# Designed miniproteins, single chains, continued (4), part 38

Each design is a single chain, and the fold is of that chain. pLDDT is the mean over its residues in the fold that is shown.

## One batch from the design tools (miniprotein)

Design m13296
Fold by ESMFold2-Fast:
Structure m13296 (fold): chain A 62 residues (1-62)
Amino acid sequence: MMSREELLRRNALALLRHGGLRGAADHFGLSVPAFTRWFRRETGLAVSEVLPVVEELRAAGE
């Protein structure tokens, strides 16, 4: 359904809204390593490819 660009942006926004990677992991009751494995399984994206987009969105005030 989504393009890779749209999927990256949506997941980056979700991470940012939870306060970043640690905040998202905490929200789901997971450790950061467990969250990164779950995230890759569910989205097909590595957190390492999403984190630069999170930083860009944070700088833009999103």
Scores: mean pLDDT 77

Design m13297
Fold by ESMFold2-Fast:
Structure m13297 (fold): chain A 110 residues (1-110)
Amino acid sequence: SEAGERAARRAYEAALKGGREGAAEAGREAGKASTIEASKGGKDGAIGATAGGIGGAGGWASAELGFSPEEAARDTGSGVLATASAGGEAGDRGAEAGARGAEKGAEEGK
């Protein structure tokens, strides 16, 4: 969805601005927020939550393993987009929550 694409872009940009430590926390918080919000949407929401959680974990792991902040941001954005793609309305809500989580995590991790 267009909303999911905008949320993914926001998550990507937030993680990039966070630098190494901010990108790790952006991924962690994005995954957590996407999982919680998308899971409220029943079966399709649970599928979106799983995709978002995996993507956020990927962003966090990329940053912790010494990959560039750009790679961590890409993984985080992809996770948010996957949440939107898998879960219909619940996925869009999960993606929006993931974008907010990325913004919060990036700011706190700086």
Scores: mean pLDDT 71

Design m13298
Fold by ESMFold2-Fast:
Structure m13298 (fold): chain A 64 residues (1-64)
Amino acid sequence: SQAEIERRVQEALRRKKAELDKRLDEIENTPGLSPEEKQARIGKANRDVGAALGEEIARIRAES
C-alpha cells in the first residue's frame, strides 16, 4: 500500500539521519584534522549517506 511505502521511506530517512549525525560527530571528535580536512570529510559523509538514502528509497518504491 502507499501508506506502507511512505512508512518505509520515513524509516529510511530517520535511519540515514542518525547515521549521518554519528559520522559528523566522529569527524568533530577526530583530533589533528585541519579545517579543510574536516570540511572534506563532512562533504564525503553527506554525499555517501545521501547516495545510500537515494538508493534505498528507489529500492523501496521499486519493491512496492
Scores: mean pLDDT 86

Design m13299
Fold by ESMFold2-Fast:
Structure m13299 (fold): chain A 75 residues (1-75)
Amino acid sequence: MKEEEEKKRIQELFGEAMRPGLLSAELRNAIARKDYEKAAELVAEIERDGPRFDRAMDELAEQIEKWLKEEKAKR
């Protein structure tokens, strides 16, 4: 029930939090193939959407800290 909802939420947060990493990998590939037009587009996307990614990362970090506290309590 709630565990399925939490799993979906974590997948959504992970997707958003990982998007800067995916965009950075795409940017590295664009530079490697000397596609500087695509590289400039990707940089603009990262800068524009940065606050959204930061929020997702913060929420994911809070969830991970919660899991770490639960794990620490179990020893």
Scores: mean pLDDT 75

Design m13300
Fold by ESMFold2-Fast:
Structure m13300 (fold): chain A 78 residues (1-78)
Amino acid sequence: MKDEIYEKILEKIEEAAKKANLSAEEQAELEAYKPVLREKIYNLTDPKEIGVALLLAGAPLEEVEKYVGKELVEEALK
């Protein structure tokens, strides 16, 4: 299940990155963060923590909300 979660989260982040027209340097930073994100996801069990991890990874709020739900994201940001 966590493999599937990571792949779905990664897909959302990649889509967001494409829409944001990231620079080559920003893309390199995203690539460097992917293994860190993977380890975080494998160690997380709470969807709220997963939502926070996505926000910290630079995912747009709307993409995080689509994945974990608006209520969880807003609660995590408090």
Scores: mean pLDDT 65

Design m13301
Fold by ESMFold2-Fast:
Structure m13301 (fold): chain A 61 residues (1-61)
Amino acid sequence: KSAQERLLEWYLRMLRHESRTLSPEEFRANAAALVAHMRAQGMPEEHIAELEAFAQRLLAE
């Protein structure tokens, strides 16, 4: 949905910002909390997988 797509884009933007401001440990904890929150909100697993892949990529940098 449009609303879920906008929410995913906002979370991806937030993770990108946090990868530059948080420690790797804090970033990992925050990404895990975001995944849990997305599941609680009923977001599609495809969107959750996309966010997880993005977070993994940011941690690998």
Scores: mean pLDDT 81

Design m13302
Fold by ESMFold2-Fast:
Structure m13302 (fold): chain A 83 residues (1-83)
Amino acid sequence: KFPRLSNAVMNQMTAIVADTEKKLEEATTLAQQEAIWNAGVEKLVEVMRAAFPDTKLSDEELKQYATGRAHLAYHLKKTDEAE
């Protein structure tokens, strides 16, 4: 089962997604896009491992969960800017 994300973890994931998306927008080749995306995904897994060290989820499961939640966190940051 996937753990609940704190605002601090969501903010870290949002920053990683924002940086990754900016780099992807500037990338001109497929190889550059793949390298940038893979680096971003690895950072997201690292944040999840650090936040939930006792999780029994595999790295692949964490990648899938982290990428989905990071995109959600990016949308939530737009709402936080409105406060």
Scores: mean pLDDT 67

Design m13303
Fold by ESMFold2-Fast:
Structure m13303 (fold): chain A 74 residues (1-74)
Amino acid sequence: ALSEEQLELLRQFLLWLAQHYPPELAAVVREFVDLLLAETDEARRREALGQFEQALLQPLPSMLAALRATVAAL
């Protein structure tokens, strides 16, 4: 499970995305968060977080595709 501090940081990040990026990106990130919170396997959760971090390092057009792939893998 995510700590209260991690959950609040994630909430702030989602609000920031909604202000600066298209709604489609914010929606995919929210879907990822919901799936991550439902995941009970610590190893899968760690791998998904790593893939999410790598997706955020991509240029914006590739970021959306990478985030969708991460969500599909969960």
Scores: mean pLDDT 72

Design m13304
Fold by ESMFold2-Fast:
Structure m13304 (fold): chain A 67 residues (1-67)
Amino acid sequence: SLFKEGVKALLAGDLETAKRLFEKAVEENPNTITAGFALNLLAKIYREQGDFKSAREYFEESVELLK
């Protein structure tokens, strides 16, 4: 799955590939628990890259899906 491939990229330190795969996972299956986890990981990646605004927005979307 796109989510699993995104996790593999993240563990390998390939943040750009991880972002692309997680964004695509959300696009293909929105409003799912898997999309919620993908949004949480996107928030973490953006925070690590210093994009705190995008990180906050993805985190808020993740929380909404995982309530």
Scores: mean pLDDT 85

Design m13305
Fold by ESMFold2-Fast:
Structure m13305 (fold): chain A 98 residues (1-98)
Amino acid sequence: SMTEKVAEKIIKLLEEFYKKSTDDGLKRLLQLMAKSIKSQTEALLGDESLSEDEKFALFQGLARGLMDEALARTADRPGIREALEELREKIEEILKEA
């Protein structure tokens, strides 16, 4: 499905940022975000009551919500915030191309 393909792209992007990061706090946050996206995507894909378009709309909300939460939690850490803002931009590109 489109939701599954987009989720896989975002998880790979999170893994790339994890590998590039030297900050343990950012690495931990990226791992938690990837785990959350994986578990929530599996739940969405398993819900037979939802259409593919509904699954994708809910996934978009989930991905954006996780980014907003990560940025809010790191407002006092400018180096991490810059990396997360770059990540948010790349996630939005992936979501728009779907």
Scores: mean pLDDT 87

Design m13306
Fold by ESMFold2-Fast:
Structure m13306 (fold): chain A 67 residues (1-67)
Amino acid sequence: MWEENYKTILDNFPGRELLGLFHAANSAYNAGDHELTRELFLEMAEMYEKAGDNDAADAARQAAEDA
């Protein structure tokens, strides 16, 4: 479930930049804004890809599809 993806994201972060995006995505999901939630997870995936972390990028894309 997406909670397992959350733990993976937290464990793989060297900083707090993407944690802020994850909190924003959770806020959007709770507001019922599924499109914004997907956009935020895809933005996280792009940041992970730029950092060279393809596994974390794939986890973020899966979270976007499940939102």
Scores: mean pLDDT 70

Design m13307
Fold by ESMFold2-Fast:
Structure m13307 (fold): chain A 67 residues (1-67)
Amino acid sequence: MEEEKRKKEEEVEKRLRERGEEGTEELERLEREGIRDEEDLRRMMEAAARAISLAVLKAIEREEERK
């Protein structure tokens, strides 16, 4: 049953997109304001992890679009 697999993939993709976008925005904010302390550095790392997830998803989409 392909539909069940597709539904799960779609849900995961949506969550990764949302979290990745939030991560990207947070990274941009931190870059703009600058890293002042260890807390800012930790937030940047967390935001980067989410942004990386989005980047991976976009890379997969680019491969699919070429097909």
Scores: mean pLDDT 71

Design m13308
Fold by ESMFold2-Fast:
Structure m13308 (fold): chain A 92 residues (1-92)
Amino acid sequence: MEEEKKKMKELYDYAIKVVRERLAGHPETAERVIKDIKEAYKKAKNFKEASALIGEVLSRHIAEAQRAGDTETARALSEAVKELFKKAKELN
């Protein structure tokens, strides 16, 4: 349980870092995505739920950016998803 909590926090910290770096040109959007990631992390009871809920947050924001025609934000978040997926595999 303690090791799982450490993995969850590491995934969470990494997700926030990647979103901030990838959306450096869009700080208001980064703040909204990070807020949703924080709420997902608080709701997650284990590593699998944390990975799934954070992934759902990013996917939702990608879909919203695509609908708005914000191709740059959609691309940046898609790259964030790839980096997060790789990190999640390393932690599992």
Scores: mean pLDDT 85

Design m13309
Fold by ESMFold2-Fast:
Formats: sequence, structure tokens, C-alpha cells
Structure m13309 (fold): chain A 88 residues (1-88)
Amino acid sequence: VSSVEEAKAFIKEAKEKALAKGAKQSDFDNARKEKEAVLEKLSKSPQAQTILEETVKELQVDLNDKNANPNDIAVKIVTAQHLVDHLE
């Protein structure tokens, strides 16, 4: 992913895929609350763009892996969403 717009589109699709596989909206809401301090730190990093790109790449792998932890997928989705919101 080379742009914030591409990342934003991918995150939307990733969330829709996770919900279709049985994830709940509350899983994303809880992950965001639990990781709030970490997300603030990441958004203030001079490497926020690179972290977003790496998180999207990891999410692409995890979404195609049946053994991936659903909580890890939710955390990565909320992390990428938070970074996109701050880079806009």
C-alpha cells in the first residue's frame, strides 16, 4: 500500500471480511479502548506512515490465514484505522 487512500479502502474491506467471518463491532471497539495509549504513541511517531504500511501488509497475511488469532486481526484493523485517521 503506497497511499493513505489505498490503506483506508483496504481497512474497510478487512473489517467487512472480519465481520462476515463472525467478528463483532464490539471486538473492534474493545481493541481500540485497550490499545488507546499505544495508538496515540504510534500516531505521534515519525514512522507512522511506515507502521501503517507494515500493519496493512501483516493484515493481508493474517486475513488469508485460518489460524490467525481473531483478536490480533481486530487490533491490527483498529491500529491501521487510527493511523489513517491521523495521517489524513
Scores: mean pLDDT 79

Design m13310
Fold by ESMFold2-Fast:
Structure m13310 (fold): chain A 68 residues (1-68)
Amino acid sequence: MDEAGRLALEIRRRAEAAGKTFEAAAIRALVEKSQGDLAALREALEKLLALDVRTITLADVEELVEPV
């Protein structure tokens, strides 16, 4: 798999472990903002998964995650 596909799987796996889901657009935006940086991706995931919501949306990513 290419790197973007691997990052998308990591996002989905982490969300499922937290009992949450991501919108496809939110996953794409998070991958783009992290620019392949796994540490930045994981920090952003921690912030997003701390939200008291069942589904993480594109708007949540835009509000909470700054581009690398």
Scores: mean pLDDT 78

Design m13311
Fold by ESMFold2-Fast:
Structure m13311 (fold): chain A 88 residues (1-88)
Amino acid sequence: SERVEEVERLLEETLRRLEQIHQETIEQLKDDAEAVQQATEAYERLKRELEQVKQLTIEGKLTLEQFREAMERAVQEMQQFADYLIAQ
């Protein structure tokens, strides 16, 4: 129960952060339709991957610490890719 609540809360916080990065990224890319599409595809892929990680964590196949690391890694990956696209 508490484990599931913690996992749900962390996922919601992470998805909100990913959405924020995505929104800021597409605003900066503006008229670069290809870069906007790449940013959106990365965002959608990370969301799907994190839903799978959530399921594995709830099933006890991943530890809560591994789940937290996956959440932080996803935010870092999205930010790094966003920075890369903006710098082009």
Scores: mean pLDDT 88

Design m13312
Fold by ESMFold2-Fast:
Structure m13312 (fold): chain A 58 residues (1-58)
Amino acid sequence: TLRSLLQRRRDLITQYLQNQVSYTNYRSSSDGDPSDQDSRDRADQYRRLGRQNRDLAS
């Protein structure tokens, strides 16, 4: 089923995303820290991908 394939991908991304989001959320509190831009961008991409997977599965 397409849904089961999406679930597997989603789970892998979600596990990695949680670590990245925790890190970037802490850094993001410094508002406008340029050194954290790469980390924020990566966390954003994984977060968006996770949401996109949920939307697609729905």
Scores: mean pLDDT 61

Design m13313
Fold by ESMFold2-Fast:
Structure m13313 (fold): chain A 100 residues (1-100)
Amino acid sequence: SQSDLIDSLTSLYQQTLAALQAGDIDKALELINQADSLNTTLYNITTDKKIRRKIVLIQASNAMLHLAYYVMKDEPDLFRRLAVATVQNILGLLAEVKTL
């Protein structure tokens, strides 16, 4: 169900946040890659336009994390700080989607 996918994504992003806070960037990227497929599935099963718009923002944020890692390869602490803030924002969007 949509709710089950939101809960699964929330769990993945909470694990991503923990990995980033522990300095395990490789684990965080592995989890972000897992989230890509679940985000796509969530978008495809969602018919409500308001919810779809929020999912697109989550997908865009997830894509930005991949780009940021590539651009900031020589600045891992800066990447980690940006990634933490981005994942926290994604978790907020998922919480909003769950209430809609």
Scores: mean pLDDT 88

Design m13314
Fold by ESMFold2-Fast:
Structure m13314 (fold): chain A 64 residues (1-64)
Amino acid sequence: MDAAVEETARRLVALEDAGDDAGVAAILEGLSASDPATLRALLAALRKVGARPDVLARVEALLA
């Protein structure tokens, strides 16, 4: 797994746990330009670290 993807997944979970919706939104906005392979790897990393379903759904929306 890419270390940068794993770090992004942990950061998203940490921001969500802190209630920092603006921080989560800023990271997702930056990720909207990412290729589908990177977004799929991020989803796998988020599932591995136990991210909440709402965080997973927000990343999955970027693949649509």
Scores: mean pLDDT 77

Design m13315
Fold by ESMFold2-Fast:
Structure m13315 (fold): chain A 97 residues (1-97)
Amino acid sequence: SKAVELYEKGKKAFSEGRYDEAADYYLQAARLSPGTVLGTEAAFNAALAYVKAGDIDKAREALGLASEHLNKLDDETQIELTPRLIEAVIALHDAER
């Protein structure tokens, strides 16, 4: 799917240190996949990529999108993905120091 292709492009860009491009690809993947595990993971990864790019306002926006996507999932899946939410929150909080 288009969302999977964008997610994979985001992963490649992130691994190459192109954090702004990675965040854009991840954010596009998230927006194309609302209410899915892929969309939720993409939104968390967008937030982390924006933190590394130094774009704290966009990181906060992406984290908000991740929380919105997470809330659309069943309770079991929300519990499984909560560590990813905590990781993104900690990264954002540390970047705001």
Scores: mean pLDDT 86

Design m13316
Fold by ESMFold2-Fast:
Structure m13316 (fold): chain A 89 residues (1-89)
Amino acid sequence: SLREEAERIIEEAAERVRKLLLEKGLSEEKAEKAAELVREALELLAFEPTKENIEEAEELLERAVEVGHPEVGEIFREAKRELERLFGE
């Protein structure tokens, strides 16, 4: 189902963020926090993509990058493109 595929994309992105930050020497707490923020942002975009939720997702991403690393933004953008292909044109 589309929901199961979206949940897979979101969870894979969150796990990639966590692993990236641990590889860069960040604490488990910071890595998990950034992964959680990315998961929340992608869930808003996948399941309730209102204008307000798109803006909130952008704010969550900014916080994830601040806690983690700029490369978190690239993982998020890749996952967003996958979700757009899944639900979009």
Scores: mean pLDDT 87

Design m13317
Fold by ESMFold2-Fast:
Structure m13317 (fold): chain A 63 residues (1-63)
Amino acid sequence: SATLEEYKARIAAAVAAGADERQALALINEAMEVSTPEEVTELSRFLGEAYRAAGLHFPRPAA
């Protein structure tokens, strides 16, 4: 969907810019308000892959 592609692009740009944990989580939280559960699941997976591809550690999740 257009929403899924929009958030994927925003996540990729944020990771490339060195977004911290709060910025990454803010994008996921924003997507949760406007996307389907399936789209949110894909965005969470994409965020993890984007960090892995960049050679970066994914921001530490809440314990």
Scores: mean pLDDT 72

Design m13318
Fold by ESMFold2-Fast:
Formats: structure tokens, C-alpha cells, sequence
Structure m13318 (fold): chain A 81 residues (1-81)
């Protein structure tokens, strides 16, 4: 289901960001949006979930970086519509 894809993408973004690999987080998000055909709303849900996970882990720097990457990916997905 799309819901499971959105959650899995959020977890993958979170995992990359927790390692400080923000370029990998951006790559994962763009590839998932392209391959799974995620809407801007679904991309936002994936990033919101990744931010929640980073905040729960106490990594406020990763949470802020995930938000910045999310803004870039949302622009990317909307420009392709």
C-alpha cells in the first residue's frame, strides 16, 4: 500500500540523516517519489514521520536538516506535476 511505502521512505530518510548522510537522505526521497509516484502530500507525510523519529531520538540537528531536505524534495515533486 502507499501508506507502507510512505512509512518505509520516512524510516530510510531518518536512518540516513542519523548517520549525517544528508545527501543520501535527499537521494532516497527523490528516487522514492519518482519510482513510487508519491504526491507532494505523501512526500510531506514521509518527511514529517522522519522528523518525528529524529526528534524522538533527541537529534534536533538531524530533524532540522530533514525539514530542509523535505522543502527541496517537495519543490522537486511539485515541479514535475
Amino acid sequence: SKERIVRAVGEAIFSAAMKGDYEKALEIAKKAADNAGLTPEQVKEAFDYAIELAEKAGNTEAAKKIREIGDEVLKYVEDKR
Scores: mean pLDDT 85

Design m13319
Fold by ESMFold2-Fast:
Structure m13319 (fold): chain A 95 residues (1-95)
Amino acid sequence: DVEEEIKRLLEELGADERSRELVEELKKKLGKESVLTILKQLLRAGPLSAEALLRVLELMVEVLKLSDKARNGNKDVVDEIEEKVAEMVRVIEEA
């Protein structure tokens, strides 16, 4: 069961209530199988603090919202997407 595996990975990652809410938003946008893959990759990337995990999830949601705007013709958000992706990489590398 993909849902039960996601719950177990969130427990292993030390996800707080806000992180769980962001994962629910990601499941709505990307689907549960994609979110499962993302969480497995985050666990493999090394030990993330609960604060670093929260920041990565916040940035992922923000990137998806900006990507929706870019698809609807707002090209000015492309630089913002690039900046947020770079920040996400930095958070993971500094963990």
Scores: mean pLDDT 80

Design m13320
Fold by ESMFold2-Fast:
Structure m13320 (fold): chain A 71 residues (1-71)
Amino acid sequence: SALAEARAQAEAVAEKFKKDKVSDLEEVEKAADELYQQMTALGIPEAERRALLEETWGRLAEIAVANRKEQ
């Protein structure tokens, strides 16, 4: 499903943030915006897009904060 594809993409971005030690909140915003545009292109309803965006943004921000503390 389109939602499963979007979730897989969100997971790939989170793993990249861990691997690349991304600590910049600007990069979190860029990744979240890109994911939202991709979900819109996939035709995912707005409520589901918002829910996955909020979940993903929170997760990416948590990873970035953790990476910042380890620097």
Scores: mean pLDDT 83

Design m13321
Fold by ESMFold2-Fast:
Structure m13321 (fold): chain A 61 residues (1-61)
Amino acid sequence: SAEEELRARIRALIDEYLPDMPEASKETLIANLLAAVRAGRLTREQALEVARAFLLHERSL
């Protein structure tokens, strides 16, 4: 499904930028972005860009 594809893409970004992120934090990020897309607040492309921006910011801390 499109949701499963988006989940897999977000997880791939996490594994690329912050592979050592706690599993609970990974699940929370994925759940929040999927919920925003389901609600129509973000497109799938916007969800991926939000994920990248968040992960790059967290990596710099």
Scores: mean pLDDT 87

Design m13322
Fold by ESMFold2-Fast:
Structure m13322 (fold): chain A 103 residues (1-103)
Amino acid sequence: TEAEIRRQAAEYALEVGLAGVRTRLERGEITEEQAEVLEEFLREFTRLAEREGAAAAVEKARARIPEISKRSGLSQSTITLFVNNLADEFERARARLLRQAAA
C-alpha cells in the first residue's frame, strides 16, 4: 500500500539523515546541542513525509528553517541542505519500493 511504502521510505530516509548528523558531530563540525536540534527536526520531517508525501513535508520544513536556524545557530543554507537531502533519499527509497511492489 502507499501508506506502507511511505512508512518504509521515511524509516530509510531518517536512518540516512541521522547517520549524516552523527558523522558531522564525530568530525567536530557541529555541537551536541546542534545535533539534537537537527535530529528532532529530521524526525519531524520524516513523520510529515510519511503522512503527506515529500513535497508537502519540504514545504512545511522550509517554513520552519528560520526558527530551527535561530534555535541551533546553524545557517539556513546548512538546514536547507539537510532537508533537500532527506527529501531526495525519501523519494529514492519510495521509487525503489514501488518498483519492488510492481514486480
Scores: mean pLDDT 86

Design m13323
Fold by ESMFold2-Fast:
Structure m13323 (fold): chain A 60 residues (1-60)
Amino acid sequence: MEEEREALERIERALPAVLAGDETVKRVAVHELKEFLKTVKDEEIKKRVEEILAEVEAAL
């Protein structure tokens, strides 16, 4: 879906800032990513978001 791909692109562009952020920024990002995963229908986008979520969680 175009909307899901657009959302993923925005997430990927924001990722460096999230990873450089403090624990609060990372925790908020984790929550937002988990909420987005509940709505994602495209399996490729879902898998990429899960990878990003794991990366942010590993940086906590």
Scores: mean pLDDT 80

Design m13324
Fold by ESMFold2-Fast:
Structure m13324 (fold): chain A 80 residues (1-80)
Amino acid sequence: GEFKEKVEKKKKELEELKEEALKEKDVLKVIGRLLRLIGEKLDIEEKLKSASGEEKELLEELLKEVEEKIKEIMEHLKSL
């Protein structure tokens, strides 16, 4: 379905954003990528307020993945 395809595309975009952040050594650039992921998390949380059924389950999985990526970037940032 269209929604599942959009979620899969978003997962790929978030993974690429995380990979680029983890390769970055400039603190301000890492912060910029972290803020982008936080923005994506807020968008997912907003969508979850009106979601139900399969869409809710897919968004909850996406939210968990975004939170895990944020944690990885925060740990990377602490190491810089």
Scores: mean pLDDT 86

Design m13325
Fold by ESMFold2-Fast:
Structure m13325 (fold): chain A 94 residues (1-94)
Amino acid sequence: SALETARRLPPEALVTVAVLAMGLGQKLSVEEAQLVGGVGEREARALVEAIRRDFLALVRIAYEKDPAGLEAAINSLSPETRARAQAAVDEALA
């Protein structure tokens, strides 16, 4: 149900939350997901649960919905965080 809720969200919300989770090592609160994703509490809870249970599946969904937006967001990160984020994408797509 958490991944199904994530699939129904706007691509922009998924990309933003996935990239932030990559930068924070997947330690994201519901309040942080709400503020950063621009989503309601129910949607934010589903994103946090998806990150906790199957982060790579969430990254795959974000890539499937908006591959160009995901790559652009990763390219906007610092070089060190970018390398970590790209490794997560590569693992999710393997």
Scores: mean pLDDT 81

Design m13326
Fold by ESMFold2-Fast:
Structure m13326 (fold): chain A 79 residues (1-79)
Amino acid sequence: HMSEEELDREVARALALIATAITIKHSKNPEIVEAARQLADAIVAGAPREEINRLLDKMEELGDKEGAKIVKKAVDRIF
């Protein structure tokens, strides 16, 4: 069965996906919604940290600084 370290990473991944889903549901900016959707897809696909960070930076640049920070805290716990 999963180790505690692997379980912590899976919980962090779930939290990152929940935070991304909240942005998708509540953002009124279509560009932020698209960036968050791409971020969710990247997290599910197990994309490299650099790709995930690039998408987080894009969300922050588009104006969702708080959403990007919440997802980034969870993502940092995956790696």
Scores: mean pLDDT 79

Design m13327
Fold by ESMFold2-Fast:
Order: sequence, then structure tokens, then C-alpha cells
Structure m13327 (fold): chain A 83 residues (1-83)
Amino acid sequence: MRVLRRELDLGEVPSEDEVRRAALGLGEELAQEALEEDPEAEGVSEGSEVRREGDLVTATFSLVLRDSEGREIRLEAVATGRV
């Protein structure tokens, strides 16, 4: 399976919500890029996770797409910020 991963470090942010929105935005960007490459692809699964370690927040958005040939691609968007 192909994996497309994008990571963004926001540095210092006012809230955990900023990190979550950044991860979702990156995920939407990756999904758009994947669908431009393969417009027939369909969503198979998605997931989101937020982890906090002290002042460090990490948000991950994952999406699996399947193309018309049955091949799967996993999209992973990770945003990190200090709150």
C-alpha cells in the first residue's frame, strides 16, 4: 500500500484546537491531491487521534482510499504544537 504522509510543526499555539484543525486541514489537502491523481478513488476508512505530553500536542488524521483497481493508499496528516 502507498503511504502519503505530511507533517506540520506549528510551534507555539494558543490551544489544542489549533493543532487539531491543522491536522484536519493537512488531511483534506492530501485527500484532494490523491483524488486529483485518481478521481475514481473511494474512502475506505478514516481515523483521528490527539495525544498530549505536557505542553506538546500531536494530532493525527488518517484516511485510506481505494482506487478502481483495488489498490489502497493511506494518507497521514500529523500536526504538532506547543500549547
Scores: mean pLDDT 81

Design m13328
Fold by ESMFold2-Fast:
Structure m13328 (fold): chain A 60 residues (1-60)
Amino acid sequence: GLETLKKHLKELEEEIEKLRGQPDTPEVRREIDILEGVRALVEGVLNTIQKIEKEKELKR
Protein backbone atom coordinates (compact mmCIF):
# COMPACT_ATOMS: atom_id res chain seq x y z
CA GLY A 1 0.00 0.00 0.00
CA LEU A 2 0.90 3.70 -0.02
CA GLU A 3 2.11 3.58 3.60
CA THR A 4 4.59 0.80 2.73
CA LEU A 5 5.95 2.84 -0.19
CA LYS A 6 6.30 5.93 2.07
CA LYS A 7 8.22 3.80 4.60
CA HIS A 8 10.57 2.55 1.86
CA LEU A 9 11.06 6.13 0.62
CA LYS A 10 12.11 7.20 4.15
CA GLU A 11 14.50 4.21 4.40
CA LEU A 12 16.07 5.21 1.05
CA GLU A 13 16.56 8.78 2.32
CA GLU A 14 18.28 7.43 5.46
CA GLU A 15 20.63 5.23 3.38
CA ILE A 16 21.53 8.23 1.18
CA GLU A 17 22.36 10.28 4.31
CA LYS A 18 24.57 7.43 5.59
CA LEU A 19 26.48 7.40 2.29
CA ARG A 20 26.93 11.19 2.45
CA GLY A 21 28.73 10.63 5.78
CA GLN A 22 31.28 8.33 4.11
CA PRO A 23 34.54 9.43 2.39
CA ASP A 24 33.91 11.21 -0.92
CA THR A 25 34.99 8.56 -3.44
CA PRO A 26 33.77 7.86 -7.01
CA GLU A 27 32.14 4.64 -5.70
CA VAL A 28 30.23 6.46 -2.94
CA ARG A 29 29.11 9.20 -5.39
CA ARG A 30 27.88 6.54 -7.84
CA GLU A 31 25.96 4.73 -5.08
CA ILE A 32 24.32 8.02 -3.97
CA ASP A 33 23.33 8.76 -7.60
CA ILE A 34 21.75 5.30 -7.95
CA LEU A 35 19.83 5.58 -4.68
CA GLU A 36 18.67 9.12 -5.54
CA GLY A 37 17.38 7.73 -8.86
CA VAL A 38 15.51 4.92 -7.05
CA ARG A 39 14.12 7.45 -4.55
CA ALA A 40 12.83 9.67 -7.41
CA LEU A 41 11.18 6.64 -9.03
CA VAL A 42 9.43 5.56 -5.79
CA GLU A 43 8.37 9.19 -5.17
CA GLY A 44 6.95 9.40 -8.73
CA VAL A 45 4.96 6.17 -8.26
CA LEU A 46 3.61 7.44 -4.90
CA ASN A 47 2.57 10.78 -6.42
CA THR A 48 0.88 9.03 -9.37
CA ILE A 49 -1.12 6.68 -7.10
CA GLN A 50 -2.18 9.58 -4.82
CA LYS A 51 -3.25 11.62 -7.88
CA ILE A 52 -5.32 8.71 -9.26
CA GLU A 53 -7.03 8.25 -5.86
CA LYS A 54 -7.83 11.99 -5.70
CA GLU A 55 -9.21 11.98 -9.26
CA LYS A 56 -11.48 9.00 -8.47
CA GLU A 57 -12.86 10.80 -5.39
CA LEU A 58 -13.62 13.94 -7.45
CA LYS A 59 -15.05 12.10 -10.51
CA ARG A 60 -17.90 10.17 -8.92
Scores: mean pLDDT 79

Design m13329
Fold by ESMFold2-Fast:
Structure m13329 (fold): chain A 118 residues (1-118)
Amino acid sequence: MVKIDPNASMEELLEYALEEIDLSEEEKELIKRMFEPDLSKKELLSIIAATVLAENEEQLRDIGFALLSGDIELLKEEVPYIPEEKLKELVEAIHNEDLSKALELIKELRELKKEHLK
């Protein structure tokens, strides 16, 4: 039972996400390279979610922007295999900086992506 403190530091959020989400070593290094201490929690959560969902660098950029702006239609175009209601829940959790819910949803999306790519 893993609960992140809603007041966790940016470094604690990064460490927790890297431990709890089934990320490849390449995905972990990409997130670490994009990490900056002056990022908001919303921006870091969007980076983590985009890295999990993206199949290439162009899609990473588009998904990241869509998550930050709340562009559900763009998200549906990029990841059509994910239900719209789940994308809306993810955007809401990210925008509210609900760390526990956002990370739980990102973990679920990782599994949906794996099932789609089989």
Scores: mean pLDDT 80

Design m13330
Fold by ESMFold2-Fast:
Structure m13330 (fold): chain A 92 residues (1-92)
Amino acid sequence: SVREKARELLEKADEELRKWLEETYGKLSEEEIEKIKEAYVLAAEAAAAYAAGDVETAARLVEEAAELLKSVIKDEKDIKELEEAVRRVREE
């Protein structure tokens, strides 16, 4: 599945992903890193649904991904950018 392939890619790139996350968001816990990984998996599923013309499923998955990211990202600007991205998907 798309979800399984996304998880495989994230695991193969685990070291690079962790380094980028720490450089971008600062020091994160294992729980926070896992939430971000799950958000990326949901985003991959959303992209696949959108490409298939299932905009409603894509919007829902993007909303779920954004909610996971909001639980980790405490920066108000980044949260607003995520909410704007969700809104744009819903308008399509």
Scores: mean pLDDT 71

Design m13331
Fold by ESMFold2-Fast:
Structure m13331 (fold): chain A 73 residues (1-73)
Amino acid sequence: MATKEVVREILENLPSAEEVKELMKKAGVSSSDVLKKLEEWKKEVEAADIPEELKEQALKSIEESKKAVEEAS
């Protein structure tokens, strides 16, 4: 199950909206693959026994990344 360490790693490695757009253009990564990964991380964060502040920050960051992927599509 997700721990504080896993959630922190997700936050540290979560790309900014601009970075997501650039990676999709240059790496040829499918938007569906990225969205699938973001959905998995969202479920892990929601199930994690972590402080609400950290959970809210992680969920917000994931949602922002998801929107960036959808915009880049």
Scores: mean pLDDT 70

